# Ledger of designs, part 21: designed miniproteins, single chains, continued (4)

Each design is a single chain, and the fold is of that chain. pLDDT is the mean over its residues in the fold that is shown.

## One batch from the design tools (miniprotein)

Design m12693
Fold by ESMFold2-Fast:
Structure m12693 (fold): chain A 59 residues (1-59)
Amino acid sequence: MKALAEEEAMAEKMLAGQDPPSPLAALRGMRYIARRLGDDAAARAVDRMIERLRKREEE
């Protein structure tokens, strides 16, 4: 699976008002949307949240 395609699909579902299946999926979708809008600050904030969740879940 292509990570980019998955992030795009999640962003599309979230924009359509569908709830994401997990917090990590929601953050990936939000990062994709922020990057498309050119909001680097929001994209960086979301990336930090993704990193925190991955550190917690990775063992």
Scores: mean pLDDT 72

Design m12694
Fold by ESMFold2-Fast:
Structure m12694 (fold): chain A 98 residues (1-98)
Amino acid sequence: SAEKKFQETLERLIAEAERRLAELRAELAAEPDEEVRRVMEEALRLGRETAEREGLPVAVTEAVALEAARELLARNEYSRERLEEVLEQLVETFRKAL
């Protein structure tokens, strides 16, 4: 059924996100720059808060938040507002898929 296929796809995406999140958390634990660490910890918090508020998978949302913060920092474009825009796009994507 479509419901069963959706559930199996969602479970696979969650497992992939949990593995990626573990990699990103290990990278964060090894980060020597306190400002970068602070930004990454803020991204994790915002990702979790968004997931809990919107009913999204926590691991997927946290992984997306960390990847987005990492890319924005690499481009010297990080702001909380830009990260929140990425999270809102993720919310819209899930709402269209559900």
Scores: mean pLDDT 83

Design m12695
Fold by ESMFold2-Fast:
Structure m12695 (fold): chain A 63 residues (1-63)
Amino acid sequence: MLSPEERELAKELARERLPEELAERVEQAIDNDTLVRLLMSLPEEERQRVAEIVREATERARK
């Protein structure tokens, strides 16, 4: 789903902006291509935060 550049940036933004536990889950989901499954398992509030991180990463990767 994400390019290598988008994956790296999304993991960096997750570590910076999300609680440590959630950031680790996002990193694992990106590495294992299970990000959609993770998003579907999260409460609405956390899902929106993770979706925002992914959006930011894809926008920044486009320069």
Scores: mean pLDDT 80

Design m12696
Fold by ESMFold2-Fast:
Structure m12696 (fold): chain A 67 residues (1-67)
Amino acid sequence: DRATTVEGLRRLAEAARQAARLAEATGKPASVEVTLPTGDRVTVEADSAEAGRALAETLDRLARREE
């Protein structure tokens, strides 16, 4: 449903932000594991801080559109 989709997108966006912060701090690709509302576990990887931030912004925008 929409509420599950919005929560899933928000969790993915937060994971992407965390991966971006780790990539920026280490100068290396970073990954963060997140559990979706469906119970599925997904790994979000950022090859760079910029890639992770861009992904997080896209996911946040999609979540707001589903409000």
Scores: mean pLDDT 82

Design m12697
Fold by ESMFold2-Fast:
Structure m12697 (fold): chain A 95 residues (1-95)
Amino acid sequence: SQSLYDKAVDALKKGDIDTALKYMAEIRKLMATYFEKAIDLLKNNGSGLEASKYYQLALESLKKYNEIVSLLQSKGLSKQEIMDRVRAYIAKANA
């Protein structure tokens, strides 16, 4: 089983920018879910250890997301183009 990061990197190695952006949208959703879980645990007097775990997972997802951004920029995409195209995939998945 490959991670979303591994799938995005593999797509980029094959020149499939659209598939990489799709997986970036999924990483961004996963990151948001991890941050939300960490916040909910802290607000509802849940486990501080479990909240810390979700926060670390969110930060690791952010790091991997930013690595893919850098790879896409090296292929000629601007940060704005990357953000707009990732947002379009998020919107399409929520429609």
Scores: mean pLDDT 86

Design m12698
Fold by ESMFold2-Fast:
Structure m12698 (fold): chain A 64 residues (1-64)
Amino acid sequence: LEETYERARRLITEAARDVLAGKMSLEEAVARLTEALADQGFSEEEVRDDLEAQIAVLQGKRLP
């Protein structure tokens, strides 16, 4: 049912960690996620918003 949503969240979280680790830029992460999730109806803006939110969470919280 919501398997696509859960998978998208995992990909976004992995990309956020890669951006914070300096392995890729925010723009590269957005482009990759947008391409990977385009078939599921995710827009670039939706992907960017979710990615930025995950980065903010990871930056603001060291421990959950």
Scores: mean pLDDT 75

Design m12699
Fold by ESMFold2-Fast:
Parts: sequence; structure tokens; C-alpha cells
Structure m12699 (fold): chain A 76 residues (1-76)
Amino acid sequence: SIEKASKILRFLLENRKRGASVKELAEYTGLSQSTVSKIMNRLEEKGLVERDEKTGRYRLVGDPIQALAEIEETLS
């Protein structure tokens, strides 16, 4: 839904420096960790987020509007 997609994007925008973990995003949105992982993998494949190898945290690097659309598609 747009509400859950908007929550993921908001968390990523508010945490641009430290990034976001799958666990934090799942807890914040109420989605399962497996669903969040699918979303983050899709965003990473499209160059919209980058995963820090040491921490496993995702940082938003691409266009926020494109990221929102990709999150919504995954949740449909």
C-alpha cells in the first residue's frame, strides 16, 4: 500500500547518513523482514539504494520518487 511504501521511504530519508537495516524497516512498517529484504534488493538492483558491506545497512542514493514507485510495485 502507499502508506507502507511511504513509511519505508520516510525512514530512508530520515536516516540518510547511518542508513537503515532490514530489521529496523520491518519494525517501523509492520512488514515481514522477508518482504523488506525483497524491496531493498530491488531498490539496490535499480541503483536507488546502496548496501554498506560492513554494517549491512541500506542508504538511499537515487531519486526518492522513483524509489517510492518501486516500493509500491513490490507491495502490490
Scores: mean pLDDT 87

Design m12700
Fold by ESMFold2-Fast:
Structure m12700 (fold): chain A 107 residues (1-107)
Amino acid sequence: SELVKALVTYARGILEGDIEALVEAQRVIDKLRDTLTPEQAKALDLIEQGNVEEAIKLLEKLLEKDPDNAVAWALLIVALARAGRREEAREKLEEFEEKFPELVPEP
């Protein structure tokens, strides 16, 4: 819950240019990094290294196997936002908000 909300806040921060949101979200992500599965951790590492297209492919594969993987959904939105695929990131964020309304951080 806290990790997913932080990842969504991070994605919104990228899309909106909100540096304070990015810094706070990164702090929470770093604190909770050990709660990620090995495949989710690999996706986050790829995103942080700037290998965002590889991260997107991995995350799409994870979501094909488990569409309810909220962490993979949030990581995909972050990866799309970092890739500059802003329209796709916003679309996936809207889908996420419809599918997991309880995991959406307040604006």
Scores: mean pLDDT 85

Design m12701
Fold by ESMFold2-Fast:
Structure m12701 (fold): chain A 102 residues (1-102)
Amino acid sequence: NDKVIEELRKKIEELNKKITELQKAFDKYRSEVEARRAKRQAEMEKLKTEIDELAKQNPEVGEKVARIEKEREDLLKRDPSLKPFVDHAFYLELKRLVEEAK
């Protein structure tokens, strides 16, 4: 039945277009996640450099960083599932410490 074959060909073309669109959406999402991770890593490295410089000039900064780091480690030992929230809170505390030291 030629009509059925033609209808199936059209459906296959539509499905192939949908697959291509979904593949592009997936690739875009993956790239955005990777870019966000790279940005956060770069921000954290900059923050560590600023903290190291401040700690050389003011030992109290080094002591505060050590306390924050210990609190982070203790919390993660209790509940590893909290890692994304703890990492974010740790980043904000370190950023605040740098701003207060200026």
Scores: mean pLDDT 79

Design m12702
Fold by ESMFold2-Fast:
Structure m12702 (fold): chain A 119 residues (1-119)
Amino acid sequence: SLKEVKEFIVKTLESILKDIEAFREKHADKLTPEQKALIDDTINRIKKYIEYLKENPDLPVEKIRAIVDRVLFDIQLTLQKVREALKDDPEAVADIRSLEDKVMEYFEEIRKKLDELEK
């Protein structure tokens, strides 16, 4: 159902949020103020998307899909920028790549669930 898919999206975004926060805490001593601000902006943006989805129960599938696409784009862009900034730190690069892969897997599952609602 749309309700179940929306609950899955919210739960998935909350998991991604925790993973990004854990990355920031683990590598805090290596991050510049500018890099921390970039990550914190992404954290705040994800929180706003979660709140918006929770506050708007009557969102049609097309609008949910548009939000999902935008959130994915924002996360991917931020992770790419952080990976480039930390390129000389093999552990940080490995952690970001793992997070990028996990994010892609989550969004593929979200897309699959949204597609099933339209069939």
Scores: mean pLDDT 87

Design m12703
Fold by ESMFold2-Fast:
Parts: structure tokens; sequence; C-alpha cells
Structure m12703 (fold): chain A 84 residues (1-84)
């Protein structure tokens, strides 16, 4: 299940961001994990709620440090491609 794999990956990313002192990115990845888990379970309403929360924290992180957020975004893309 692609959604469950994505949820697990994003949960791991959330913990890594917490360790790096990036709380808004950690929360964004955490809610993205919950969103994908809800999609895997067929809970569309819950998935939409977590999507909005994830977007909110991602936008906050980008606004607070756009340069660092961009670098991390590229790093996440590389890791995602590596896991396929």
Amino acid sequence: DRYLKSAEYNLKLSKEYEEKGLPDLAKSSYYLSLEHRAMAEGNLEESMTYAVLGIGYSSKAVSDDPEESRKIGLQNLEELLKRK
C-alpha cells in the first residue's frame, strides 16, 4: 500500500526534523503521515483535516526560513525517489 509506506516515511521524517530543531517541518511531516494513513483507511474526511494542518505548518516553515525549507524539500525529494 503506497499510502501506508508514505505515512511511515513521513513519520520518520517528522522525528528527524524534531532532532534537527525544526518543529514546524516536524509537525508538517507528522500531519502528512496522518493524512496518508487516513487515505489508506478510506477516511476521506479525516484525511482532508490532516492535509489542511500539514499545509499550514509547511507554509509556516517556508515563511520562517525559505532557504532552509527549500534545501530540506530537495533532500526529501531525493530520499523519496531512493525509496522507490
Scores: mean pLDDT 76

Design m12704
Fold by ESMFold2-Fast:
Structure m12704 (fold): chain A 101 residues (1-101)
Amino acid sequence: LLEEIGELLDEIAELARAGDGYIDGQTVAEILRKIAEILEKMGLPEVAKKVEEIADRYASMEGRVPGVLVASDLLKIAELAEKEGNPELAELFRRAARKLM
């Protein structure tokens, strides 16, 4: 489950690199929704809800978004994951955010 989240986060970073620092907002939303589903299976409903809220915002955006904007949102998710007692999950989100900056 953590490995799957790591792979999905790495996909976001790879897409941003391929897009010269930009990622399609709908694609970010799709990947984040997959992460939220995994988080629900892990018993982290508050973190899942936060990820879904962020995904819905990206889904409402037209076109491409800056990777640095996605990074800032991933850091917010990391803070919540740490507060919910999952520092390993928080570190996965922080690592992905660093790749997007």
Scores: mean pLDDT 87

Design m12705
Fold by ESMFold2-Fast:
Structure m12705 (fold): chain A 79 residues (1-79)
Amino acid sequence: ARARLEEAHRRAVEAARALAPHVTEEAAARADELALSLASDPEAQVRATAEILLEAGADPAVVEELVRAALEALRLKRE
């Protein structure tokens, strides 16, 4: 179980690193504001962050991988 969570987290981190060069200060500020507003709903926070990254011109395939890995990690943490 932990190994699956660690692998999902690793994939999410790698996708985030690939997206980092395309994140503007404005996109980061919007993500931080949404993180505060959606702190009680981490799945909604992941989806909102994906929307901001897509608007910033990030690769949709990499954003999809980030969402998939992050949601898998959140589900595994609740087991």
Scores: mean pLDDT 70

Design m12706
Fold by ESMFold2-Fast:
Structure m12706 (fold): chain A 93 residues (1-93)
Amino acid sequence: MKKELEELIEELKKEKNVEEQKKLAKKAFELALKIGDFEAALEVIDILIDSGNRELIELAIEMAKELLRKTEDKEIILRAIGRILRAIGELLE
């Protein structure tokens, strides 16, 4: 599972097609949540925000909201909120 997650994230970083990026990001994010790897979940969110693509940034906001519902870790909660604010900032530029 951990290696599969790492492979999905590396594939996501190399992908240039938005529809395939959405598919890979959803798979990586769901697997990260399933195994409790919230660091990997945040990495997927960061990749989507850093893409500069509106659809991917909107997906990142939805993922960050899902992460907030799945964790009680104050550090992860604060980092997820920070990503939502950053994503909104990107959408306004």
Scores: mean pLDDT 86

Design m12707
Fold by ESMFold2-Fast:
Structure m12707 (fold): chain A 85 residues (1-85)
Amino acid sequence: LSPAEVAAAIRAGAAAVAEAILTQLKALADTDPEAARAALAQLRAEVEAVRALADASTDPEVSAALRALADAAEEALAEAEAYLA
């Protein structure tokens, strides 16, 4: 796989990952709000790890794709947190 192919795959997957996060966290919040809050905290740490990987990436397309993934996931986490309020 070339960096361009990796970046394209990340971009294509970003929306699906964000949707999956939101769907799973909302379902968990409805059955176990405490577990949902714990999952939110863990996923926030994982988003920060993705941002660190983007900063460490030498390929600008891969870096941009990882930032887009982190941004999409962060938006989903913010919506899930609002749902838990």
Scores: mean pLDDT 84

Design m12708
Fold by ESMFold2-Fast:
Structure m12708 (fold): chain A 95 residues (1-95)
Amino acid sequence: VKLPELSEEDKKFGEEFLEEYKKDRKKALIELEGMLGLLRMLTVVGTEELLEKTYRKLLAATEAILSDPETPEEDKKRVEEIRREAEEIYGSGIK
């Protein structure tokens, strides 16, 4: 599986997103779904740079949540699905 290289800023975003997730799980999951929707729209009306940036943010956030052993299985399944959909969307936009 080929993934874009995550920057230090992307990794920091993931860590900050995990902290927000721990404060309000439902709100964080809604925000992830919103980012997924934005990613879909960017394949039609966005620039390649903005598409890649949004994809990297999604990868960083989902990776942080999935790597935390305290994340409930229900949330892990949803986050894994969001990550899978993001990878599929991004892959369809890259030749």
Scores: mean pLDDT 79

Design m12709
Fold by ESMFold2-Fast:
Structure m12709 (fold): chain A 61 residues (1-61)
Amino acid sequence: SAEDELRAEIRALIDEYLPDMPEASKETLIANLLAAVRAGRLSREQALEVARRMLEHEASL
């Protein structure tokens, strides 16, 4: 499904930028972005961009 594809793409970004992120934190980020897309607050492309920006910021700390 499109949701499963988006979940996999967000997880791949997390594993690229912050592979040591706790599993609970990974699932929370994925769940929040999927909920925003499901609610129509973000497009798929916007969700991936938000994830990338958040992960880049966190990786810089």
Scores: mean pLDDT 86

Design m12710
Fold by ESMFold2-Fast:
Structure m12710 (fold): chain A 86 residues (1-86)
Amino acid sequence: MSPAEAAIRDILRVAKSLLDEGVPEEDVIDEVVAALERLQKTFGLSPKEMLAMFKKQIEEFKKEHPEYKELLDKILKRLEEKFGPA
């Protein structure tokens, strides 16, 4: 796993923790999107590369936590609106 993929996985784990603590879904989505934007700039990724890595990590995370599929789909939609289609 690349350092960027590991960072995406950590962002998803933090999002799960915030939801489990009762943080509103919209606030969690905003935090994840902001974290991914920072990650993109830090690693010098293109929007397409970031979205491809995120989709891969989402697939793995959904296998572990299928209950968060709707949240992950909302995050992807927000990112596609911001960076264009993956």
Scores: mean pLDDT 78

Design m12711
Fold by ESMFold2-Fast:
Structure m12711 (fold): chain A 118 residues (1-118)
Amino acid sequence: HMPELEFDLDLDAVREATALPREELSEIARKVGEIVRKAPGLTPEAADGAMRAVDAGIRSGKLEQGALAAMATVIGEGFRAGLDFETIEKVIREIGKLLNLPDVAEKALELARAMRER
């Protein structure tokens, strides 16, 4: 069982990072989660996913990548829930405004339009 113990340590580190309590997430990441939770038809799981993506981006110094991942979560979950593009667009633009990343929001919306048309 010694090889299993070595692999379990790596998995525990990943689990600890993923299982960070909500209170330890940044104020900005929590506000992103609130924007997603207020959108009709988006799930608490979609809000948590978006919030954690932004927090990971902040912690790693890759906020634009974290923001794009959060927006991709909203787009994927929104279309899966049968939401209109207008509703998804409003959420993405609100996240972009909060993070001061309007260009990232426009990039996410281009991806959303491509997914809708295909």
Scores: mean pLDDT 74

Design m12712
Fold by ESMFold2-Fast:
Structure m12712 (fold): chain A 65 residues (1-65)
Amino acid sequence: VTREVGAAIRLIAIGFEAGVSISIKHVGDKIEITIETVTPEATAKVEAAAKELQKEFPHWTVHVK
């Protein structure tokens, strides 16, 4: 089972629900995720999701703007 693809889809879904912009880029052997949040609630929600992803995928980098 490919958990990485499932995790990316879940993060995108959370972003849509929270009304935030998410950009995912594949840079060499690393993945960079940029999230632009507009409310403290959205920030908390995407940060929680990012922490779960980083537990499984330490090569993922998350930037919150």
Scores: mean pLDDT 70

Design m12713
Fold by ESMFold2-Fast:
Parts: C-alpha cells; structure tokens; sequence
Structure m12713 (fold): chain A 67 residues (1-67)
C-alpha cells in the first residue's frame, strides 16, 4: 500500500537522523529533520486516503529541502 511504502521511507529517514545525532548530539540540522519526520509520521497515522498521503509526502520533502 502507499501508506506502508511511505512509512518505510520515513523509517529510513528517522534512522539516518538518529545515526547523525548519535555521532553529534548537538547537530541542530539533524534535530530539525527528526522533528519534521516525527510530525510526518503522526500525520500519516491519521491519513485515510492516497491523496492525503501524497500531500504529507510532498510537504515533508519541501520542509526537509529548506534545512
């Protein structure tokens, strides 16, 4: 499902940010990325349609590109 595919992508991004924070706990960019990822995960849990999921994925991409 589209929801499961996006959930897996979020999991990869979360692990990447967690690794960076393990190497440098003061990495402000990694902290901001983690916050954005967690917010997207919370929105995804409430999403019921493919259109909602696509909007969350687009918003996530735009927010991450601004860091």
Amino acid sequence: SKKFEFELKLGVLEVEAAVELTLDPNNEEAKKRMDIIVEAEEKLRKAETDEEIQKIEKDLKERLEKI
Scores: mean pLDDT 86

Design m12714
Fold by ESMFold2-Fast:
Structure m12714 (fold): chain A 81 residues (1-81)
Amino acid sequence: SHMREEAIEAIREAMAGLGREVAPDTSDEELAEIAGEIAGQTVSPEMVELARRATLALLSGDEEAIKEVEEELLEKRKELA
């Protein structure tokens, strides 16, 4: 999927920009776990699961899944404010 390839590269570049090295052969699931870890450390531990799901949705290219996690992220952000 074109969207999936772009999402993978964008996520990897973002992580590298934060000083987090990600191996070239890191799986989608492992990448999602790393994204969750970063969100847990930089925002709140409660964001870990939502960040994992958001990363997996982006990697899948499923527009409906992306919309669902985006809505959950907005609601969780309000709860943590």
Scores: mean pLDDT 73

Design m12715
Fold by ESMFold2-Fast:
Structure m12715 (fold): chain A 80 residues (1-80)
Amino acid sequence: HHTGSINGVELNKEQIERVKEQIKEGLPEMAEELLKDNSPEEVIERLKEFVEALLEDITDPELKKTLEEELKKVIEEIKK
């Protein structure tokens, strides 16, 4: 898991679904870990920066949508 980049990589439907599952699991876990040492506001800012960097590298529109939707869900959970 050193690269995490999907730039120029052609993903089949199965690979796209696996990456979507990793995003849906990984973003909440990252938020939970960051919340141990950071304020909710700082965690939200860091998650936004992380997802924005990933979106620059991702060419697949379904993965972009999944990242944006999952980021929104995680932010809403943090704000509770």
Scores: mean pLDDT 74

Design m12716
Fold by ESMFold2-Fast:
Structure m12716 (fold): chain A 84 residues (1-84)
Amino acid sequence: MALEDARRILEIAKKGLENGYMTKEEAEEVLRDAERIKQLLPEAQPLADMIITIAKKGIEKGYMTKREAELVLSLARGILRLAE
């Protein structure tokens, strides 16, 4: 379950890198997925909390930058590695 949420964040962030930004709606989806990961995979809590912080700032601004998408992508890859 948490792996599916992490893969979804990864795909959204990859699309954000290709487009140069992420939308508010994509930031809201990333926030929901990261909060689920935090509940289902306690060892990923520090990485999930970082994604939550970035996504909340994106929602407040109405978008996420390419740099923020790069950070979210890296954090999602880290969560996938922990779930090996």
Scores: mean pLDDT 86

Design m12717
Fold by ESMFold2-Fast:
Structure m12717 (fold): chain A 61 residues (1-61)
Amino acid sequence: SSDDMIAEMEAWLAEHEADLSAAALAFARHLIQQARDYRASVETLRAVREVLEALLAAERA
């Protein structure tokens, strides 16, 4: 479900908090909050997850 996917992304973000800059963390939190507020579809949540994973990869490079 969408709510489960949002909860999973929130848990993922908490797990990777130390690996993200303050700006990246704020942006990630904003995306998750927007997804929650607008009841994003599963397809949109998958796109959000891809952005978050790309952000983490960029921060680790």
Scores: mean pLDDT 82

Design m12718
Fold by ESMFold2-Fast:
Structure m12718 (fold): chain A 90 residues (1-90)
Amino acid sequence: SEEKRVAARYFELLEEMARAAEEIAKLPPEERERRERELNAELRELWERDTELREFLKRLSEKYSNLDAAEEEKLLAELEEKAREAREAE
């Protein structure tokens, strides 16, 4: 489904960001600041380009505004499962 495909892209983005954060953490402070600025610019471009991802995250944000911490964890686990299913279907 389209929702599973968008969820897969979102979790791929989160994994990429997590890897980037680990690499940035290993850099000298001045290089860290530069790389963080570059990453933020790349994310802004992605946000402007990917309308489906923006709508997905808008809906996710609307759900999160009414959830407690346990419900947030459950929602994230469900989205991760949908992303896994989308990747396996390829």
Scores: mean pLDDT 72

Design m12719
Fold by ESMFold2-Fast:
Structure m12719 (fold): chain A 68 residues (1-68)
Amino acid sequence: MKYPVLGSLDLVKDKEAYIKLAKTIPKDAEVVGLRAPRSPAEVDAWLARARAAGADEAFAEQLASLFG
């Protein structure tokens, strides 16, 4: 899964769909670059981008919990 797929959702209205898509990232998938966060540093960078795109703190915390 790429960040653009998650970022294309309405971060205010489609939080549930966004979280659901994030949970579908295969556990055994070797994903490189912007497709999925692979480390805490990548999660932090992605969340910073999501906040810049209009994600609120509650949504950002839910995503951090999902990837952390």
Scores: mean pLDDT 52

Design m12720
Fold by ESMFold2-Fast:
Order: structure tokens, then sequence, then C-alpha cells
Structure m12720 (fold): chain A 103 residues (1-103)
């Protein structure tokens, strides 16, 4: 299991990946969880060179779930790619604090 916390100007996101095929995103602040999840999905697809397909399978105002198909990724790869997308949605990579915890 890998948990990445992203803190940016627009809010905070916690990305959790227990497997290479799923990322759960919890969002606090001025950004809908769906917007953060869409950015996470695009980041996963780009970092895989388009060989992984990421889709949003669940969304609420504060929580979203991204499912990853195609290329087999590690939980660490999914969490890092999703967190990069989340940071962009939350106000940009250069304006965001990222904390990684592996359990």
Amino acid sequence: MVTVTVEGPRGKAVVTAESGNRAEIEVEGDVPALEVAEAAAKSIEMTSGGKAEASIVESTETRAVVEVKGLKLSPEEVAQAAAMGAAVALGGLNNSKVTIEVK
C-alpha cells in the first residue's frame, strides 16, 4: 500500500494505491474530487506512454476512484502518477507539497 498526500493552493488530496489497478483519491478544499481524479487519470496514461488506460469508476464531491487497465503497474507507480496529476489540479507541481508514505 502506498499513500501520497498532495497539498496545493486549491486544497489537499490523499491518493491511496493498494494495487497497480486502482487509486482512491480523497479531496479537501476548493477542487471537486472528480476534477482531481480526471487529472490523475491523464497523468497515469501519460506516464505509461499511453499503454495504461485509466477510468473514473466512482466519484463523490470529496472522493473518487480511478481504475487502471492495460499495462501492469506497481502500486508505487500508480500512486506517484496519480499524485502528479492531483498536484496539477490543486495548483501546479511547483506550488504543491507532496508527502509519500509506504506501508
Scores: mean pLDDT 81

Design m12721
Fold by ESMFold2-Fast:
Order: C-alpha cells, then sequence, then structure tokens
Structure m12721 (fold): chain A 84 residues (1-84)
C-alpha cells in the first residue's frame, strides 16, 4: 500500500541520514531536492513547495529538525506521485 511504502521510505531515509554527519545529511537532502525541483519544473506549485522545504533544510540546526524536513519531503513526494 502507499502507506506502507511511505513508512518504509521514511525509515530508509532516517537510517541513511543517521550514518552521515549533520552537514553531509543536509547536503544530500539539498542535492535530492534540486533533482526533484528539476524533474517537477512543469508543476509550479510543487516547485514552490520544494523550494520552501529547501530553505527550511538550509536553516536546520539539529538532526531532529533535518529529519522532520526529510519526512515532510518524502510525504510531499508521495502526494505528488499519487495525483493523477
Amino acid sequence: SLEEALAEAIERVRAELETLSLEEAKEALLEALDGYIERLADRPEAVARLRELKERIKRAETREELLEEAEELVRFLAEVAAEL
């Protein structure tokens, strides 16, 4: 199900980020975000939302804050993928 796939994706991202320093995790998320902004360039509302997430990720000072933004990114991408 989408819920199970989303939960698994969030756990995978969480586990991967835990192996990185805060700065490395931040850089990885920003790179991923830039890739999604490029792929979704034809959807201005999605791009605007991703740019907001990018700014929040840049401002994250703790791993907990970064993880919250990473979870929101995964949830948002799942929502975009589910819209026909």
Scores: mean pLDDT 81

Design m12722
Fold by ESMFold2-Fast:
Structure m12722 (fold): chain A 63 residues (1-63)
Amino acid sequence: SARDQRLAQLRQLLPDMTDDDVNLLRQAADLGFDLDAVLAGVRDGTSLSRVLRGAQAVVRSAL
């Protein structure tokens, strides 16, 4: 799926990303978190911790 392709690309850019981080991003993406915007942000210098905070906010707000 497009989501799984974007997650694979993110893991290439952020090799320290854990399986828990991938699962969080997968959950957030299913709730509308824009992984294409995240990829663009990471290429422009957004840190893994910033990405994970955004994903956590989406998951928390959707519940």
Scores: mean pLDDT 85

Design m12723
Fold by ESMFold2-Fast:
Structure m12723 (fold): chain A 63 residues (1-63)
Amino acid sequence: SMSNEELARDIAGALLAVGGLAQAKYTGDMEGAIKDIEEGLSLIRDPELKKKAEEILEEVKKM
C-alpha cells in the first residue's frame, strides 16, 4: 500500500506541474514555469501522474 509520504510527494509534484502550467499561461514566466514542472516531475512516483506532468512540460516548451 502507498505510504502517506509517497502520496504527499505525488500530490506536491502534481501541484507543482499544474502550477507551472498556470504560471506559463497566465503570467508568461516560461523559465519559472519550466523549473516548477521539472521539480514536480522529480517528486512524482506514480507513472500516470508522471506521464501527465511530462505532457504538461512538453506543452509549456512549445509555447
Scores: mean pLDDT 87

Design m12724
Fold by ESMFold2-Fast:
Structure m12724 (fold): chain A 67 residues (1-67)
Amino acid sequence: DPEVIREVVETADPEAEIEKKIAELKAQGVQIHDIKVEELPDGSVLVRILVRKGSELRLLEILLIPT
């Protein structure tokens, strides 16, 4: 099972935060296996990114809260 890492980010631009996170992960040399983006009824955005670095799998769960 992948290790789950949870983050909460307040942002005026959820799309820009997602793009920034993907760029940072690529710069760190991690492999992105899956990206799921879910817009929640309250206007927040839940992003789940499955990444691999070497032999390790990690699931990043990022909750983006609109400001």
Scores: mean pLDDT 83

Design m12725
Fold by ESMFold2-Fast:
Structure m12725 (fold): chain A 65 residues (1-65)
Amino acid sequence: KEKEELLRERMERLKKEMGVVDIERQKDGSIVVTVPDDPLKTTAIAIEAVALALEVGGKKVIVKT
């Protein structure tokens, strides 16, 4: 589906531009993000992950360090 391709590209962009260590979409649409040990980057990544989860109908974001 077109939304799946856009989601994949946005996840790849988070890895390349924001230093995300890993990002995974769960079966329920939730987003799991593994971030570097950098509080400024962690905050920015969390905001983007929440926006991404909302677009795909996910109800939560889990941020891991």
Scores: mean pLDDT 72

Design m12726
Fold by ESMFold2-Fast:
Structure m12726 (fold): chain A 113 residues (1-113)
Amino acid sequence: MEEVRELLREALRVLEEEGDLERAIRLLEEAARLLREKYPVVGKVLERVIEALRRFMEVASREEARKALIEVAREGLLAVELAEKGVLGEVAAALRLIGLNIDIELRTEELLK
């Protein structure tokens, strides 16, 4: 899981220091793919969050997109920490990411008004 954490930390660095949103989302996608190999449910939910994030980025301002990417990367790091604590941590991680997915989809719908 250290490789997943390194990808998520690099995504945060790229967002905070370089503003390269396209590189950051690719790093998040790779982190979710690797996370899915060990924690299939948590990784799959994170993949769905990133799909919702890509749709959000089509309608959001660059700054709104950057903030959402930072939020997803931080929640991804927490999801890894929770999943490593065992089955209850995996459930907690999945539920948090489901909530984040719904929130991002609602933000996208609001911007389309």
Scores: mean pLDDT 90

Design m12727
Fold by ESMFold2-Fast:
Structure m12727 (fold): chain A 86 residues (1-86)
Amino acid sequence: SAAEEQEKYIEELEKKVEEQRKEGSPELPLTLLEYANALALKGEFEKALQVVDEAIKLAKERNASDTLLKQLEAQRKVIRAMEERR
């Protein structure tokens, strides 16, 4: 089912996030963004916002590009808007 495929995808993203955290991967902020989006599509808005806030914090700490920071902040606004339309 679509729900089972969504659960599996989220589990795969969680595993990827944990692996990238251990490795200090430069891809981690983008993987967190993908994970937050998957959570938001499932309706887990509070957890999705926590994940995108982690991505923003990491991007700032690592002095990431303005393009990446704008992308993360834009997606945070999208997730908040989705929550308000419950």
Scores: mean pLDDT 85

